# Ledger of designs, part 17: designed miniproteins, single chains, continued (5)

Each design is a single chain, and the fold is of that chain. pLDDT is the mean over its residues in the fold that is shown.

## One batch from the design tools (miniprotein)

Design m16559
Fold by ESMFold2-Fast:
Structure m16559 (fold): chain A 100 residues (1-100)
Amino acid sequence: SLTDELIAAFEAAKTAQEVRDEVLRLIAVADTLSEEELAELVRALIRRILENPAVSSEEGVALLNAIIQMVEALLAKGHISQEAADEIIALAEEAKAKLS
């Protein structure tokens, strides 16, 4: 599935640029995903941002902010529910707190 392919790509991302490219790829396809698929993919990508030593705290915060902006845009378009948006934004904000 596209979800499985994206998760595998996130896990394979080694450099900060590769992680950024995967964030941009998720943003580009986000409106084709269900709420459940989007939440799963965001969790996997957040994990990779936090665990990848090539991603600085400053870069990680910028990428997490891009994910939050994507979720806000999807909510504004009516593509996802307020509940799904709140869950995903909370995950990203918690991850930002871990990066100082």
Scores: mean pLDDT 87

Design m16560
Fold by ESMFold2-Fast:
Structure m16560 (fold): chain A 96 residues (1-96)
Amino acid sequence: KKKEIQKHLVEAGRHLQKAIELTTNPEAKRHAQEALEYADEAAKALSEGDYEKAKEYLKKAIEHAEEAYKLTTNPEAKEHLREAIRHLEEAIKLIE
C-alpha cells in the first residue's frame, strides 16, 4: 500500500516536471510548479505517517494541476498534466 502510493507520487512528479518544462504560459507554469510543490509536501507527510496531511496536499496538487491544464495550450504538456492528475487521484484512493 505505502509503496504503491509512493510509486504514484513519483510518477506524478515526473509528469509535472515535464509539463513545467513544456509549458510556455507563465500562469500555467506557476500552477504546475505549485502542483509539484504540493505533491512533494504530500510525499514528505506520507513518509512521516501523516496520511491526513498527505491527502490535503494531494488535493491541493490536483487543484493546481487542473488549473495548469486549463491554461496550457501545448498538447504534450496537457498529456503530462492529465497523467499527473491520474496518479495523484490514485494516490488519494489508496490513502485510507
Scores: mean pLDDT 89

Design m16561
Fold by ESMFold2-Fast:
Structure m16561 (fold): chain A 67 residues (1-67)
Amino acid sequence: SRAAQAVLEYFIDNNLKELSLGEAARIIAEASGVSFRTAYRVVKQHARGRKRLSLEEAVRAGQEVDA
């Protein structure tokens, strides 16, 4: 998945433990060509009420957007 790969690369390149919902949604939207709103909706579902996502959650959100 293009979005999942983009998220994974961003985590590695920036040595991050977690991402904000907005950061994850932006990366996924840019990689998949979907709207920010669409990416944010999916990211929010994977966060399950939290304000930040783990690497695994962000990768799963990217995979869902590309499906």
Scores: mean pLDDT 83

Design m16562
Fold by ESMFold2-Fast:
Structure m16562 (fold): chain A 71 residues (1-71)
Amino acid sequence: MSLEELKEAFNKYDTDGDGTISKEDFPGLAREFNIRIRDEDFKDGKIDFKTFLLLVQRSSGIRFSVEEFEK
């Protein structure tokens, strides 16, 4: 699974175009990638792309250098 695919999936659920996904919209994306989410994962009720990559890594065992994806 490529970074580009993850970015496209994230952008699909980013309804506001602000680079974050709301707690209400994120469960749909989480189900696509079998991500387990916790309330503590939502900063101000939102997930940014960097946090999303960390959640993918945690749930699927796929490793990313999150520093390479600084926004």
Scores: mean pLDDT 70

Design m16563
Fold by ESMFold2-Fast:
Structure m16563 (fold): chain A 89 residues (1-89)
Amino acid sequence: SRAERLERLAAGVEETLERLGKAIEEKDLEGALEELERLAALWREIGELAAGSPEWQAFQARFTPAIRELMEKFEAVLGEEARRLDEEA
């Protein structure tokens, strides 16, 4: 069913967010980027499956705060790496 597919995709998002958080914590930029690509693919699939529905709004409300927090942390790590490269130049 659509609900079962959405729950499988939600589980995939949760797992991807956990791996992304770990990669960011470990300053693994390549690993973080790979997990962001997976997250984007899952988000597109969920959007296509549920766009314009209450389930899509509920899904966005459920995951958007965690995604936003991780993106802010990732941008901070990217800023640190950019500054380090500037110091080496």
Scores: mean pLDDT 82

Design m16564
Fold by ESMFold2-Fast:
Structure m16564 (fold): chain A 74 residues (1-74)
Amino acid sequence: ERPTREQVRAFVDFVLSLSDEELEAMLAAGKENLPEDVFNKVKEIIEKLRAGEISKEEAVDKLLELLEELLKEE
């Protein structure tokens, strides 16, 4: 039902493996498929993670919180 912490950690690892161009393409796809508010929050977390401003575990925690919020909105 809900993504596991391990699945979100795998996603964070994937994001860290992307080039800037690949990340931009992924974010463009996300913008088309997510509500604007949710997309903006995800983008902020990813940008902070890529810049080294937050740890991998902090990014996982923040993304899990956003996914819970998205699931509550249906």
Scores: mean pLDDT 77

Design m16565
Fold by ESMFold2-Fast:
Structure m16565 (fold): chain A 89 residues (1-89)
Amino acid sequence: VDLSGTGALSGAALVAALRSLGVAAEDSPASIREAIRTLQARFGLTDDGVWDAAADAQLNALAAARGYRLLPVDGRLDPAAIGLLRSML
């Protein structure tokens, strides 16, 4: 568990973040995977349910097209990525 605000979200913190974006999520691997897949589909990203460096790169391409500041590509669903997703909703 990373509580620094820059590390990957997991467990209850990730579930809360996904729910804050309007996606149904429960604290289980299968539910989290489906929630991430739903977010990816909503933003037109590859909807495999895995958040990796390719997902960060696709999100950054969308953000650049809309005039938002880009995120570091670290392959992790962190608070910065959640904030960018929320700002584009």
Scores: mean pLDDT 74

Design m16566
Fold by ESMFold2-Fast:
Structure m16566 (fold): chain A 60 residues (1-60)
Amino acid sequence: KLTLEELDEKRLEILEEIEKDKSLTNEEKKIEMARRMAEYLRSLGDFELAEQLEKAAEEI
């Protein structure tokens, strides 16, 4: 079970990996971050939050 602090640390790790890809625009980076966070949330069994995050990414 992850704490909110650990979840936020994982988000920052994903963001750093995405920021290394200089070919992505700021909007593409936001979409990719949301996609990877949604995948992570699904791996934890939180399918509802993952789906909402993916929907939010498609609105960018």
Scores: mean pLDDT 74

Design m16567
Fold by ESMFold2-Fast:
Structure m16567 (fold): chain A 80 residues (1-80)
Amino acid sequence: SFEEAARLLDEAGVYLQLGRLDEGRRLLEEFKEEAKSLSPEELKQLLADVEKGRAALLAIGNEEGAALLDELIAYIKELL
């Protein structure tokens, strides 16, 4: 569901900010499974949120977390 996908993305963002990359990656993989069932409108909303999260991670120097969100952005764009 959209609500579950948004929850997974929010949780992943917290783990990435904390440098807990393995836990963040696990949640992003769960997000990818939820994303397969979403509408194009829902995917576009989540894509904007991922892009904001990526910018926030780069602003604090978290290049590894930002790289994981780059992979997610590419995945969402493939679903659109």
Scores: mean pLDDT 87

Design m16568
Fold by ESMFold2-Fast:
Structure m16568 (fold): chain A 65 residues (1-65)
Amino acid sequence: MMSKEQIREQMELQLDWALKNASTFSKEQLDALGDQVIAMASETGPEAEQEAKKRVEEIRKKHEE
């Protein structure tokens, strides 16, 4: 299993990459990536899960706008 630090690092990398490339993803790909990141965050605790959900929502907003 990944440590909390490794999960946080992977989340930051995936979220930054997704935010930067939001317009190039299909909605299905973006939803799948969001679900994966939220699932990873949930393993570290409810606060991390909520933070990941907020950031994924920001990425979805950029994709829709």
Scores: mean pLDDT 75

Design m16569
Fold by ESMFold2-Fast:
Structure m16569 (fold): chain A 57 residues (1-57)
Amino acid sequence: SIEELIEEISRRTGMSRENILTAARLIKEHPQFVELARKNGLSDEDVELLVELAKKL
């Protein structure tokens, strides 16, 4: 579910719910932000979770 993905990302990254939703929306609207997330120190697995969340929004 969306809530389970947000909780998992929050647990893994320490990001707030608001920041997670903002990042997921940015990726949904502009898929190129996936590359920026990696460059800003998120792991490939954390980026994959954000992409999965973006698909469910």
Scores: mean pLDDT 83

Design m16570
Fold by ESMFold2-Fast:
Structure m16570 (fold): chain A 84 residues (1-84)
Amino acid sequence: PRPTVPIKQLSPEEIEELGRLFQEMRTLSQAQQEQVWREYFAKRLGLPVDQIHATYDAQARRVNVVIEFPDGTVLGTVIREPEL
């Protein structure tokens, strides 16, 4: 069975930062977008970049995130682009 890990509620500052990142992603290549998102989540969660897989879906305006924790726990989540 896959355990569920709760995600904290974002602050207004964190929402603004995410909005800015989504805006900047439009000027970057797919590989650069994936790298920026991986680094963002690694910093926020305190995990190594290689344990985080992030793909930006421009059509759905969302980021699909898969996080592998050291204990073998896997978390899948989706972050939708906020209305700017």
Scores: mean pLDDT 68

Design m16571
Fold by ESMFold2-Fast:
Structure m16571 (fold): chain A 86 residues (1-86)
Amino acid sequence: MSPEQQEEERRVREEARRALTLLSGLLRTLGSLGSPEEAEELERQVEALRAQLDALRTTEELRAFRRELEELARRARERILERVAA
């Protein structure tokens, strides 16, 4: 691969890792507002997403996964707001 392609893959992978870290924090917050069973399920979801990220091999897959993580984070924020408003 060219140096430009290697740098792009590194950048996209780091962006995906940052998105997962932010999502993990949001899901942990959401879990704290629910049952212990829900908190455990959300923790398992984060572990599954981490394993999925580690299995991705292409820049296109990493970009798609980052968009998925951003959408999951948006939904997690909405669920947190719903829980605190109730």
Scores: mean pLDDT 84

Design m16572
Fold by ESMFold2-Fast:
Structure m16572 (fold): chain A 83 residues (1-83)
Amino acid sequence: SPVEEAIEKLEKDESLSEEVKEEAIAVLETVVKNPELREAALARAKGLLELAKQAIAEGVHTELAQQVVKALEIVIPALEKLP
């Protein structure tokens, strides 16, 4: 499934902190168990992606923000491919 592929990508990515991996995987697992949350989760993920990109542009928490961008670029396509 697209979600299982996304979880594997997150787990194997050595550039992501354990905290960022766990939060990203938890979002994917929550939406799989609660499909009614998919649209809300997608909207929040896209909003967080734009916030993280803005943080990078302004030099605020850049290392964390770069990890968040990378994780969300895996999470968002997986959520969009869910039925």
Scores: mean pLDDT 88

Design m16573
Fold by ESMFold2-Fast:
Structure m16573 (fold): chain A 78 residues (1-78)
Amino acid sequence: MIEEKLEKVIETAKKEMSKEAAEKVEKLVKELKEAIKKKDYKTAVDKIAELEDIALENKSENLLKLIHELYKAINEEY
């Protein structure tokens, strides 16, 4: 379920990152949820790319793995 993966992304960010970085992840996840609801594939992919950049900048292997799983799930929905 995409919703479950999005919640895990937020939880992992809060656990592994600074409050500032985690809040940025939460904002991007909210924007990603809206893009998915609108069937806006381009915006959804752009938001996933931004989440991947944050995971890489913060060296969060767990978050990066979750983002890759999320990308696959969205690709299967579209």
Scores: mean pLDDT 82

Design m16574
Fold by ESMFold2-Fast:
Structure m16574 (fold): chain A 80 residues (1-80)
Amino acid sequence: GRRKAAALLTAAKLRLIGMALDGAPDEEMARYVREAVEEIASVASPAEAAEAARELARVARSLGYPLAAEAAEAAARELE
């Protein structure tokens, strides 16, 4: 439910930061973001998963990963 979705979102955000620190390419971060959104969508409502995807897009963009941010925003639109 919501609590599990929130925990998965927190874990995904921490993973994005770790990947950025390791110098992961944008294509790799985009793949991870898609997988993370799919996992959140399996335990959350579509609306909650869409909000989580938008939060991941915001984090990816702040880390300098535009492709990953676009992938997250596309996933959010598919959930609406």
Scores: mean pLDDT 86

Design m16575
Fold by ESMFold2-Fast:
Structure m16575 (fold): chain A 66 residues (1-66)
Amino acid sequence: MTLDQLKTFIATLLGISPEEIDVNKPLKDQLDDRTLLQLRQVVNESLGLNLSLDEVRAAPSLEALL
């Protein structure tokens, strides 16, 4: 999964443009808990990771999940 794919996925969930996603801002400040849970599932499945919701919430940027 690429950063652009993550931006597109999040933007689709929020109903906004991918360009509106701030890649350098903490995810918890941009996304609600439901969106964070969906993002956690997609990242874990796509990258073979076992990230917790707390780890996704604590990520300082979108790139930190990759």
Scores: mean pLDDT 77

Design m16576
Fold by ESMFold2-Fast:
Order: C-alpha cells, then structure tokens, then sequence
Structure m16576 (fold): chain A 81 residues (1-81)
C-alpha cells in the first residue's frame, strides 16, 4: 500500500471511530455539530435537521460497510473502544 493511502485510511478510520463514539454516547445535536465543525474546519452552522441527516447517513454507511467491507467496519469498531 502507498504510505499516503494508508495515512488517509487511518485518518478516515479515526474520524469514523470518533463519530461512532459520539453517537453511542448519545451526545446532543449541538455537541455533534461542534465536533464536525472542528474536524472539518468549517465555519458553517449546522441545523438540527442537517445534524440528524449526517447521523442517518453515517449509520447507513456503517451498515453498508459491515456488508461490503467487514474488515474496515471491524477496524472502526476496534478504534472506537
């Protein structure tokens, strides 16, 4: 694997793991929006509807990943421990 591709993969796994931890912890939409704002370096205010849509899409992607790439799914679960 290209070292740069591995670094991108590791960052994506870490980000997905952090998102998963926040969802499992049941944080508020405000806390979730603040997390996303800091990680994406976006000065964009997210509405509750946008945060809920992001949560839903993340859950759908995790279910898809579990079916299509169980190794990556397991890596995210292990990183979220």
Amino acid sequence: MDEREQEIRDRQIELAAEILRLIEKGVSNEEFAEFLRKKLKADTELTDEQVEEIRRKFEEEMERLKKENPEAYQEILDAAK
Scores: mean pLDDT 74

Design m16577
Fold by ESMFold2-Fast:
Structure m16577 (fold): chain A 104 residues (1-104)
Amino acid sequence: SMYEEALEKSEETKKRLEKEVRAQLKALGIYDDKIIDLAVEIVSILVTLPNPSLTVLRILAEELAKLPQSVQSKILEIIASYELPSELLSRFGGILLLEKAVLL
């Protein structure tokens, strides 16, 4: 699947960033390993891939949209710290808003 390919391509970035992202989330009061693992996966894919497919971005946004708004905001703050391209951030943000609308 496109998502499994994205995970494979980001594996080295994930190993490099995992400790940093986990430490940042724990400093923000997030200790849930499932939430931390999702945040590490999102950051690693967005940092690694120059142009992630709509399918990959939708899967990441769908999982993020299921979390409480306070947790979503903290993860987005961490994503923003990596200085990703503005186009990628706008695409991901737009997809996240659509996924959140579906859950209402």
Scores: mean pLDDT 82

Design m16578
Fold by ESMFold2-Fast:
Structure m16578 (fold): chain A 80 residues (1-80)
Amino acid sequence: MEAPQLVIDPSASQEEIVDQVVEWMKGLVELQRSQGIELSEQQVIDMATALVTTIAQKRGWSPEQTQKMIDEVTKRIKEQ
């Protein structure tokens, strides 16, 4: 099964980006679990943080905006 690919629309709002990152991470966790690999919550958070940081660099977000997005994604991952 091919890994899910995340394509971020350049016009997407911050809320839409958070939603897309969270849903993509859920798909990745389920894919890994189906292969007998259990990702820890910290590993998922680290991967999501790296992804948000990459998006922020491409979009020219401030460090404050980047941190806010990381915090929101982290919160949604932990809410389960």
Scores: mean pLDDT 75

Design m16579
Fold by ESMFold2-Fast:
Structure m16579 (fold): chain A 93 residues (1-93)
Amino acid sequence: MTPEERERARAELLRLAREDPEALLALLRERLKELGLDEKELWLLEAIAGNEEALRKLAEYLGISLEEARGLVRGVEVALRGGSAEEAEAAAA
């Protein structure tokens, strides 16, 4: 997969996450190989969908606490729902 194709696939998934975050998790399993997502990108999307195991793995990878990772995921979720950067920063804090 080219970098351009990967970027387009990520943009499509972010659009789906904004429209229906819960449905995104089901679609990820079927479309993973077509989208060429790496494991860390999947952990972030699964954590947004409420997967506590994915949240833990993301926290360990980033070297932050579980609570800080939870804040980060909330910030990303707010941004994906069309919130402002300030709203996303407030949710992450």
Scores: mean pLDDT 64

Design m16580
Fold by ESMFold2-Fast:
Structure m16580 (fold): chain A 97 residues (1-97)
Amino acid sequence: MSLDDLTPEQRRLLREIVRIVEETKRKLKENPNMSTEERLSLIGEASDRVAELARRAGLPVDTIGRIVKVVIDAIENNVPPEELRRELLRILHEAQR
């Protein structure tokens, strides 16, 4: 599945989600003394922002839930940005059909 199959809005959404995840991962990596509560708060803020972006892009609630789950998994398991992009691309293509 290629980026050419996505709408311009979906391509912007994909880029913004990857950016949010990478920034969140960087903040966690740069702050090793962060408490569990602070870590969970930061992940929660990232997931809430992603959910709102997906909602504004007009995605169904079930698709938003799938995206949020993938985002949380990517942050917690340090998933590479290329793998996250592939997972998000698959979800967006399924939502477009």
Scores: mean pLDDT 82

Design m16581
Fold by ESMFold2-Fast:
Structure m16581 (fold): chain A 100 residues (1-100)
Amino acid sequence: MSLQEKIDQLVIELILASLNNDKEKEKELLEKIFELIKEMINEGNTEQAIALAESLALGKAKLEQIPEIKKLLDELRENKDDKEKALEILEKLKQLLLES
C-alpha cells in the first residue's frame, strides 16, 4: 500500500470514528495520520503534507480553536522550506487537536 493510500484509508477511518463518537479511536487515528504527515515532510512532500494537515485541522477544530489553528497553518506554510521548524509547528498543531 502506498503512503497516500495509507493516509486515505486512515482519514476514512477517522471520519467513521467521528460519526460513531469513538473519541479514543479518533485520537489514535489522528496520531497515526500526523506521523504519516511528518514522514511526507521528511520525504520532501511538504506541500502535500501541509494541505493534509490543514484539511484535518479545520475538520477537527472546535470553533474557538480556529484562530490558533489558522495561525499555526500560516506559520507552517511560511516555514515549509525549514523542515525542523515545520515539524515543530506540526507537533503544536497535533497537540492542539488532541486537547479535548
Scores: mean pLDDT 80

Design m16582
Fold by ESMFold2-Fast:
Structure m16582 (fold): chain A 68 residues (1-68)
Amino acid sequence: SMEEEQERLFLEYVNRMLTAEHQARKAGEDPVAALRETAAALLAEETDPVTRAQLERFTAARIASLEA
């Protein structure tokens, strides 16, 4: 279904963001900056408003967790 495809796509986005965070930490770079940049790139390509909202909420929550 379309809902199952959107859920799969969102999980793929989460994986790409967490990979960017991990790579930044390994390189001694800012993981928050890596998350912001990756989220911005994904949002630039994503047109579905529900998936965009889920991605924005995940990004905000993850950044808040890292800044705590």
Scores: mean pLDDT 86

Design m16583
Fold by ESMFold2-Fast:
Structure m16583 (fold): chain A 95 residues (1-95)
Amino acid sequence: VEEFREKLREFALEEQNRVLRIWTDPEERQKALAEIKETYGVDDLEEGLRKRIVDRLTTEFGLPPEQAEAFAEAILNLDWDKVEEIIDETVERLK
């Protein structure tokens, strides 16, 4: 349980930092757009980032789609308090 919590927190922090770089650096934004278009066939940056985060949360962490979507929204909004809340809720469901 604690190992899962820590991995999920590490993932969230890593993705939040990536989102922050994309929002603040035009070069990182262009790279993210290119990767999203290639991987998901979408040209909307926010939609593509959401799909990427949801896909990883569902495939790597086994989160239900609705929980993964809420998590992705919190990360994209840089809302760490909400991220921590979702992590706690997810871990509690595993007990």
Scores: mean pLDDT 78

Design m16584
Fold by ESMFold2-Fast:
Formats: sequence, C-alpha cells, structure tokens
Structure m16584 (fold): chain A 75 residues (1-75)
Amino acid sequence: SAAEEARRLLEEGRRAYEAGRLDEARRLYARAARLGEGELKAEALENLAEVERALGREERAAVLRAEAEAVRAAA
C-alpha cells in the first residue's frame, strides 16, 4: 500500500540522514510525504524540514513545518 511504502521511505530516509547523506534523505522524505496521509505525511514533512534546515534552507524548512502543522490540524 502507499502507507506501507511511505513508512519504508521514512525508515530509509532516517538511515540516510543519520549517515549524513542529506540529498538522499531529502529525496526519500519528499517521496514519503507524497505517498503518506495524515500523521504519516506530517511526520515526513517534519523530517524533510529538518533536512532542509541542515542544508541551510531555513525558509524552505519553515514552509514544510507549517505544511506539517496544517496536515495535523486537518486530521
């Protein structure tokens, strides 16, 4: 299912992030956010925001955090 794929992508993204592979983590988390819904999507967006912050993209990180909050508020 899309939810199972999103969870796998979140796990892979976390491993990439822990290994310092920020561009890989960004791609994996972005894909997880596209496939996930509700809390799963919010978690993916928050993790993506953290990667963007680590890459020095503070404005992008802020937008993604706001999107995650909006997803949670809608649930």
Scores: mean pLDDT 88

Design m16585
Fold by ESMFold2-Fast:
Structure m16585 (fold): chain A 76 residues (1-76)
Amino acid sequence: SARRAEALRLLAQGRELFEQGKYDEAIKLFREAARLYPGLEPVTLSLIAQAYEKQGDLEKAREYREKAEELQKELE
């Protein structure tokens, strides 16, 4: 539906910003994508963890990585 399509668009834009090194902007789009379509949360949490790691925020990177791993286990 429209919400899923918009969420996938935001995810794609966030990935592009991530590749450009615009990590704060990428994180905002990843969070918005998961808000619109919660099924993306495992992917967006993993990407947010990677963005924090690139910024040197190792504590937030670990927090989001652990959240992504736990949520992924619940879906398997």
Scores: mean pLDDT 87

Design m16586
Fold by ESMFold2-Fast:
Structure m16586 (fold): chain A 82 residues (1-82)
Amino acid sequence: SEAAEEAALRRRAIATPLEHVDRLPDAPELTAEELLEKLREQIAAAEKAMPLLDPEEQAVVEELMAALREAMARLEARLAAA
């Protein structure tokens, strides 16, 4: 179904990095700086892909990008404190 394909696209584009941000205290394989760089790259890729999506997909991606930007801000705060 389109909903299942949309869910898969969400995970690949945006959702996966949010899980890594929440797991930072558990010593993930990526450093905080490496994760931050990947988050920036994913936001840039999502913004570039946005005009290629239909309006319903754009709305979902915009909400996920907002959550991703919030996660990135939290990670930047952790790096500034270190």
Scores: mean pLDDT 65

Design m16587
Fold by ESMFold2-Fast:
Structure m16587 (fold): chain A 65 residues (1-65)
Amino acid sequence: SREELLERAIEALDAKRYEEAIALMRELGPEAERITRNVAVNNGGGEELRRALAALEHARASAAP
């Protein structure tokens, strides 16, 4: 499921397995892959990924008519 993929990606980021985390998030789509790649480039962990995804969903909700 989407939630299971996210949890595994968070574990991978915290373990510094950046390529694995990016590959897992790619299954959720190109936007999720891009966000995960940005977190990895900045040496971020699972918390940074959670915040980035939450911020994106909040921005989408706020922009929706």
Scores: mean pLDDT 79

Design m16588
Fold by ESMFold2-Fast:
Structure m16588 (fold): chain A 106 residues (1-106)
Amino acid sequence: DPEADRQAVLDAMREALRTVVGASDEQIDEVIDRYESLSVEEKLKLVNELAKNVPFTFSGPSLIVAELARELLGISEEQFERLALALDRALLGEEFAERLLNAKPA
């Protein structure tokens, strides 16, 4: 069910913003509304720009939400990294996060 999958993704984003950043419901709604307002083209452009400036590999949705939280809520660089990691764990699942942590260095 695409609508149920979309709602699960948005719920995961809301939980991460609340628990990692301590955002209010109004602040969470502002970030999520901005995220959903972005076209596929705008999201891809933003991910490509953000990927140049971050030292770690994160998923596109995690990078976008963390950057929107930085722009709209003024979170620190440390909070940005923690939020992006929490979003990757939530959106890609714990198994993917554990796989990354146990990967041998390239």
Scores: mean pLDDT 75

Design m16589
Fold by ESMFold2-Fast:
Structure m16589 (fold): chain A 87 residues (1-87)
Amino acid sequence: SNKELLEKAVERAEGLLEAAKAHGETLKDAPAEKLAAFEEAVARFEEAIERLKELAKKNPSKEEAEEAVRELDEALQEVIAALKALE
């Protein structure tokens, strides 16, 4: 179901968020501007996860579910890029 698709996406995303935050903590000696960009990307990804959780409770259409997952993936790509820039 569309709800199950979103719930699985949330579970995966929450695990990735935890891993990204943990890795970021090991890179706190990076330039302040890069750390700020990483924190902003993490905040956007957290917001995308929360939107997905809310949508999962509302009996979403296939189109709504697919769009929300796409937005989540875009936010994740920003986190990965920002994290890579810290290294």
Scores: mean pLDDT 86

Design m16590
Fold by ESMFold2-Fast:
Structure m16590 (fold): chain A 70 residues (1-70)
Amino acid sequence: MSLEELRERLPALEGVTLTKEEIKKLFPNLSDEEIDKIFAEVDKDGDGTVPAAEVLYYLNKLFEERRKKR
């Protein structure tokens, strides 16, 4: 799944919170380690859920960093 496809779905995910299992379903190309890093950065309260918008923001940042390191 591309980042663009995920961005197109953002309006449908607005106000939605995601668990690790739901993130794995939406982003099957992410490793468990990458998902854990997203939770460590975003889930400050330890609720076990993160806003979908924050996940998309983190993924966009990760993709940008990978491009710049070339």
Scores: mean pLDDT 68

Design m16591
Fold by ESMFold2-Fast:
Structure m16591 (fold): chain A 94 residues (1-94)
Amino acid sequence: SSEREKILEEIAREMENTDDPEKQLEILEKNKEKLKPKELAELYKQLAAWALKQGDFETAERALELALKYAESEEEQEKIRAAYEKFLAELEKA
């Protein structure tokens, strides 16, 4: 729906206006009731990766836990965990 697309665009714009992972987490938490579980899982997964890049391990762990909570299947949970672990390993080599 056009209204739903506008909400997603507004959330994306708000998140793009800050490089602070903790502020991005706050934005998602504030808007969680406006988002579907699958959308939340994907956005929290992306936030976890961004937080790792910034060295914010506390926010990364919280975002990972939330991504797993909103994942709709065990297969999605495994993919989220695998992506996070792979990204963390790549950062350790840099």
Scores: mean pLDDT 81

Design m16592
Fold by ESMFold2-Fast:
Structure m16592 (fold): chain A 100 residues (1-100)
Amino acid sequence: AEARRLLEEGRRYFEEGRYEEAIEAYERALELLAPDDPERGLALYNLGEVYLALGEKEKALEAYEEAVRVLAAALGPTHRALLEPGAQIGLLRMEEYLSK
């Protein structure tokens, strides 16, 4: 309940371009979520989206990779919830290689 509210607040801040407040909301949600909760993976994915919007590609990549790890452990390695964070990892890795 509380963690879900914080995730919704973080999404709202992100949509408004209020990235610092979005980060704080998602970090507070992560403090309330159990390590094995799939909502933790969703919070990490959303945090990655905020870092990507800020141009913090390394932090975004770390957040997406942690999201995939949590979601794979909670839901299984082939679950559809891994598709978006997995795609973002692939795009960031491709951009890194193409910029060489």
Scores: mean pLDDT 84

Design m16593
Fold by ESMFold2-Fast:
Structure m16593 (fold): chain A 74 residues (1-74)
Amino acid sequence: SALDELEALAEEALRRVEELLRQGRLDEAHKVVAETEERMRELARKHRVDSAAFQALLVRFGQRYQALVREALA
């Protein structure tokens, strides 16, 4: 489903972010997140994904990203 594709896109982005943060490349990690959110919004619009389901996925993605950044900066 489109929602499964969005979840897969988020998981792939978080893997890339974790690798970039391990290398100290925080600016590039931020860029990956921003580009991924834009791609997710376009994909959700194209496939007419339920707005509540999409917002829940974006919130979880943002929370997981914030956790990775906090761990990298600790």
Scores: mean pLDDT 87

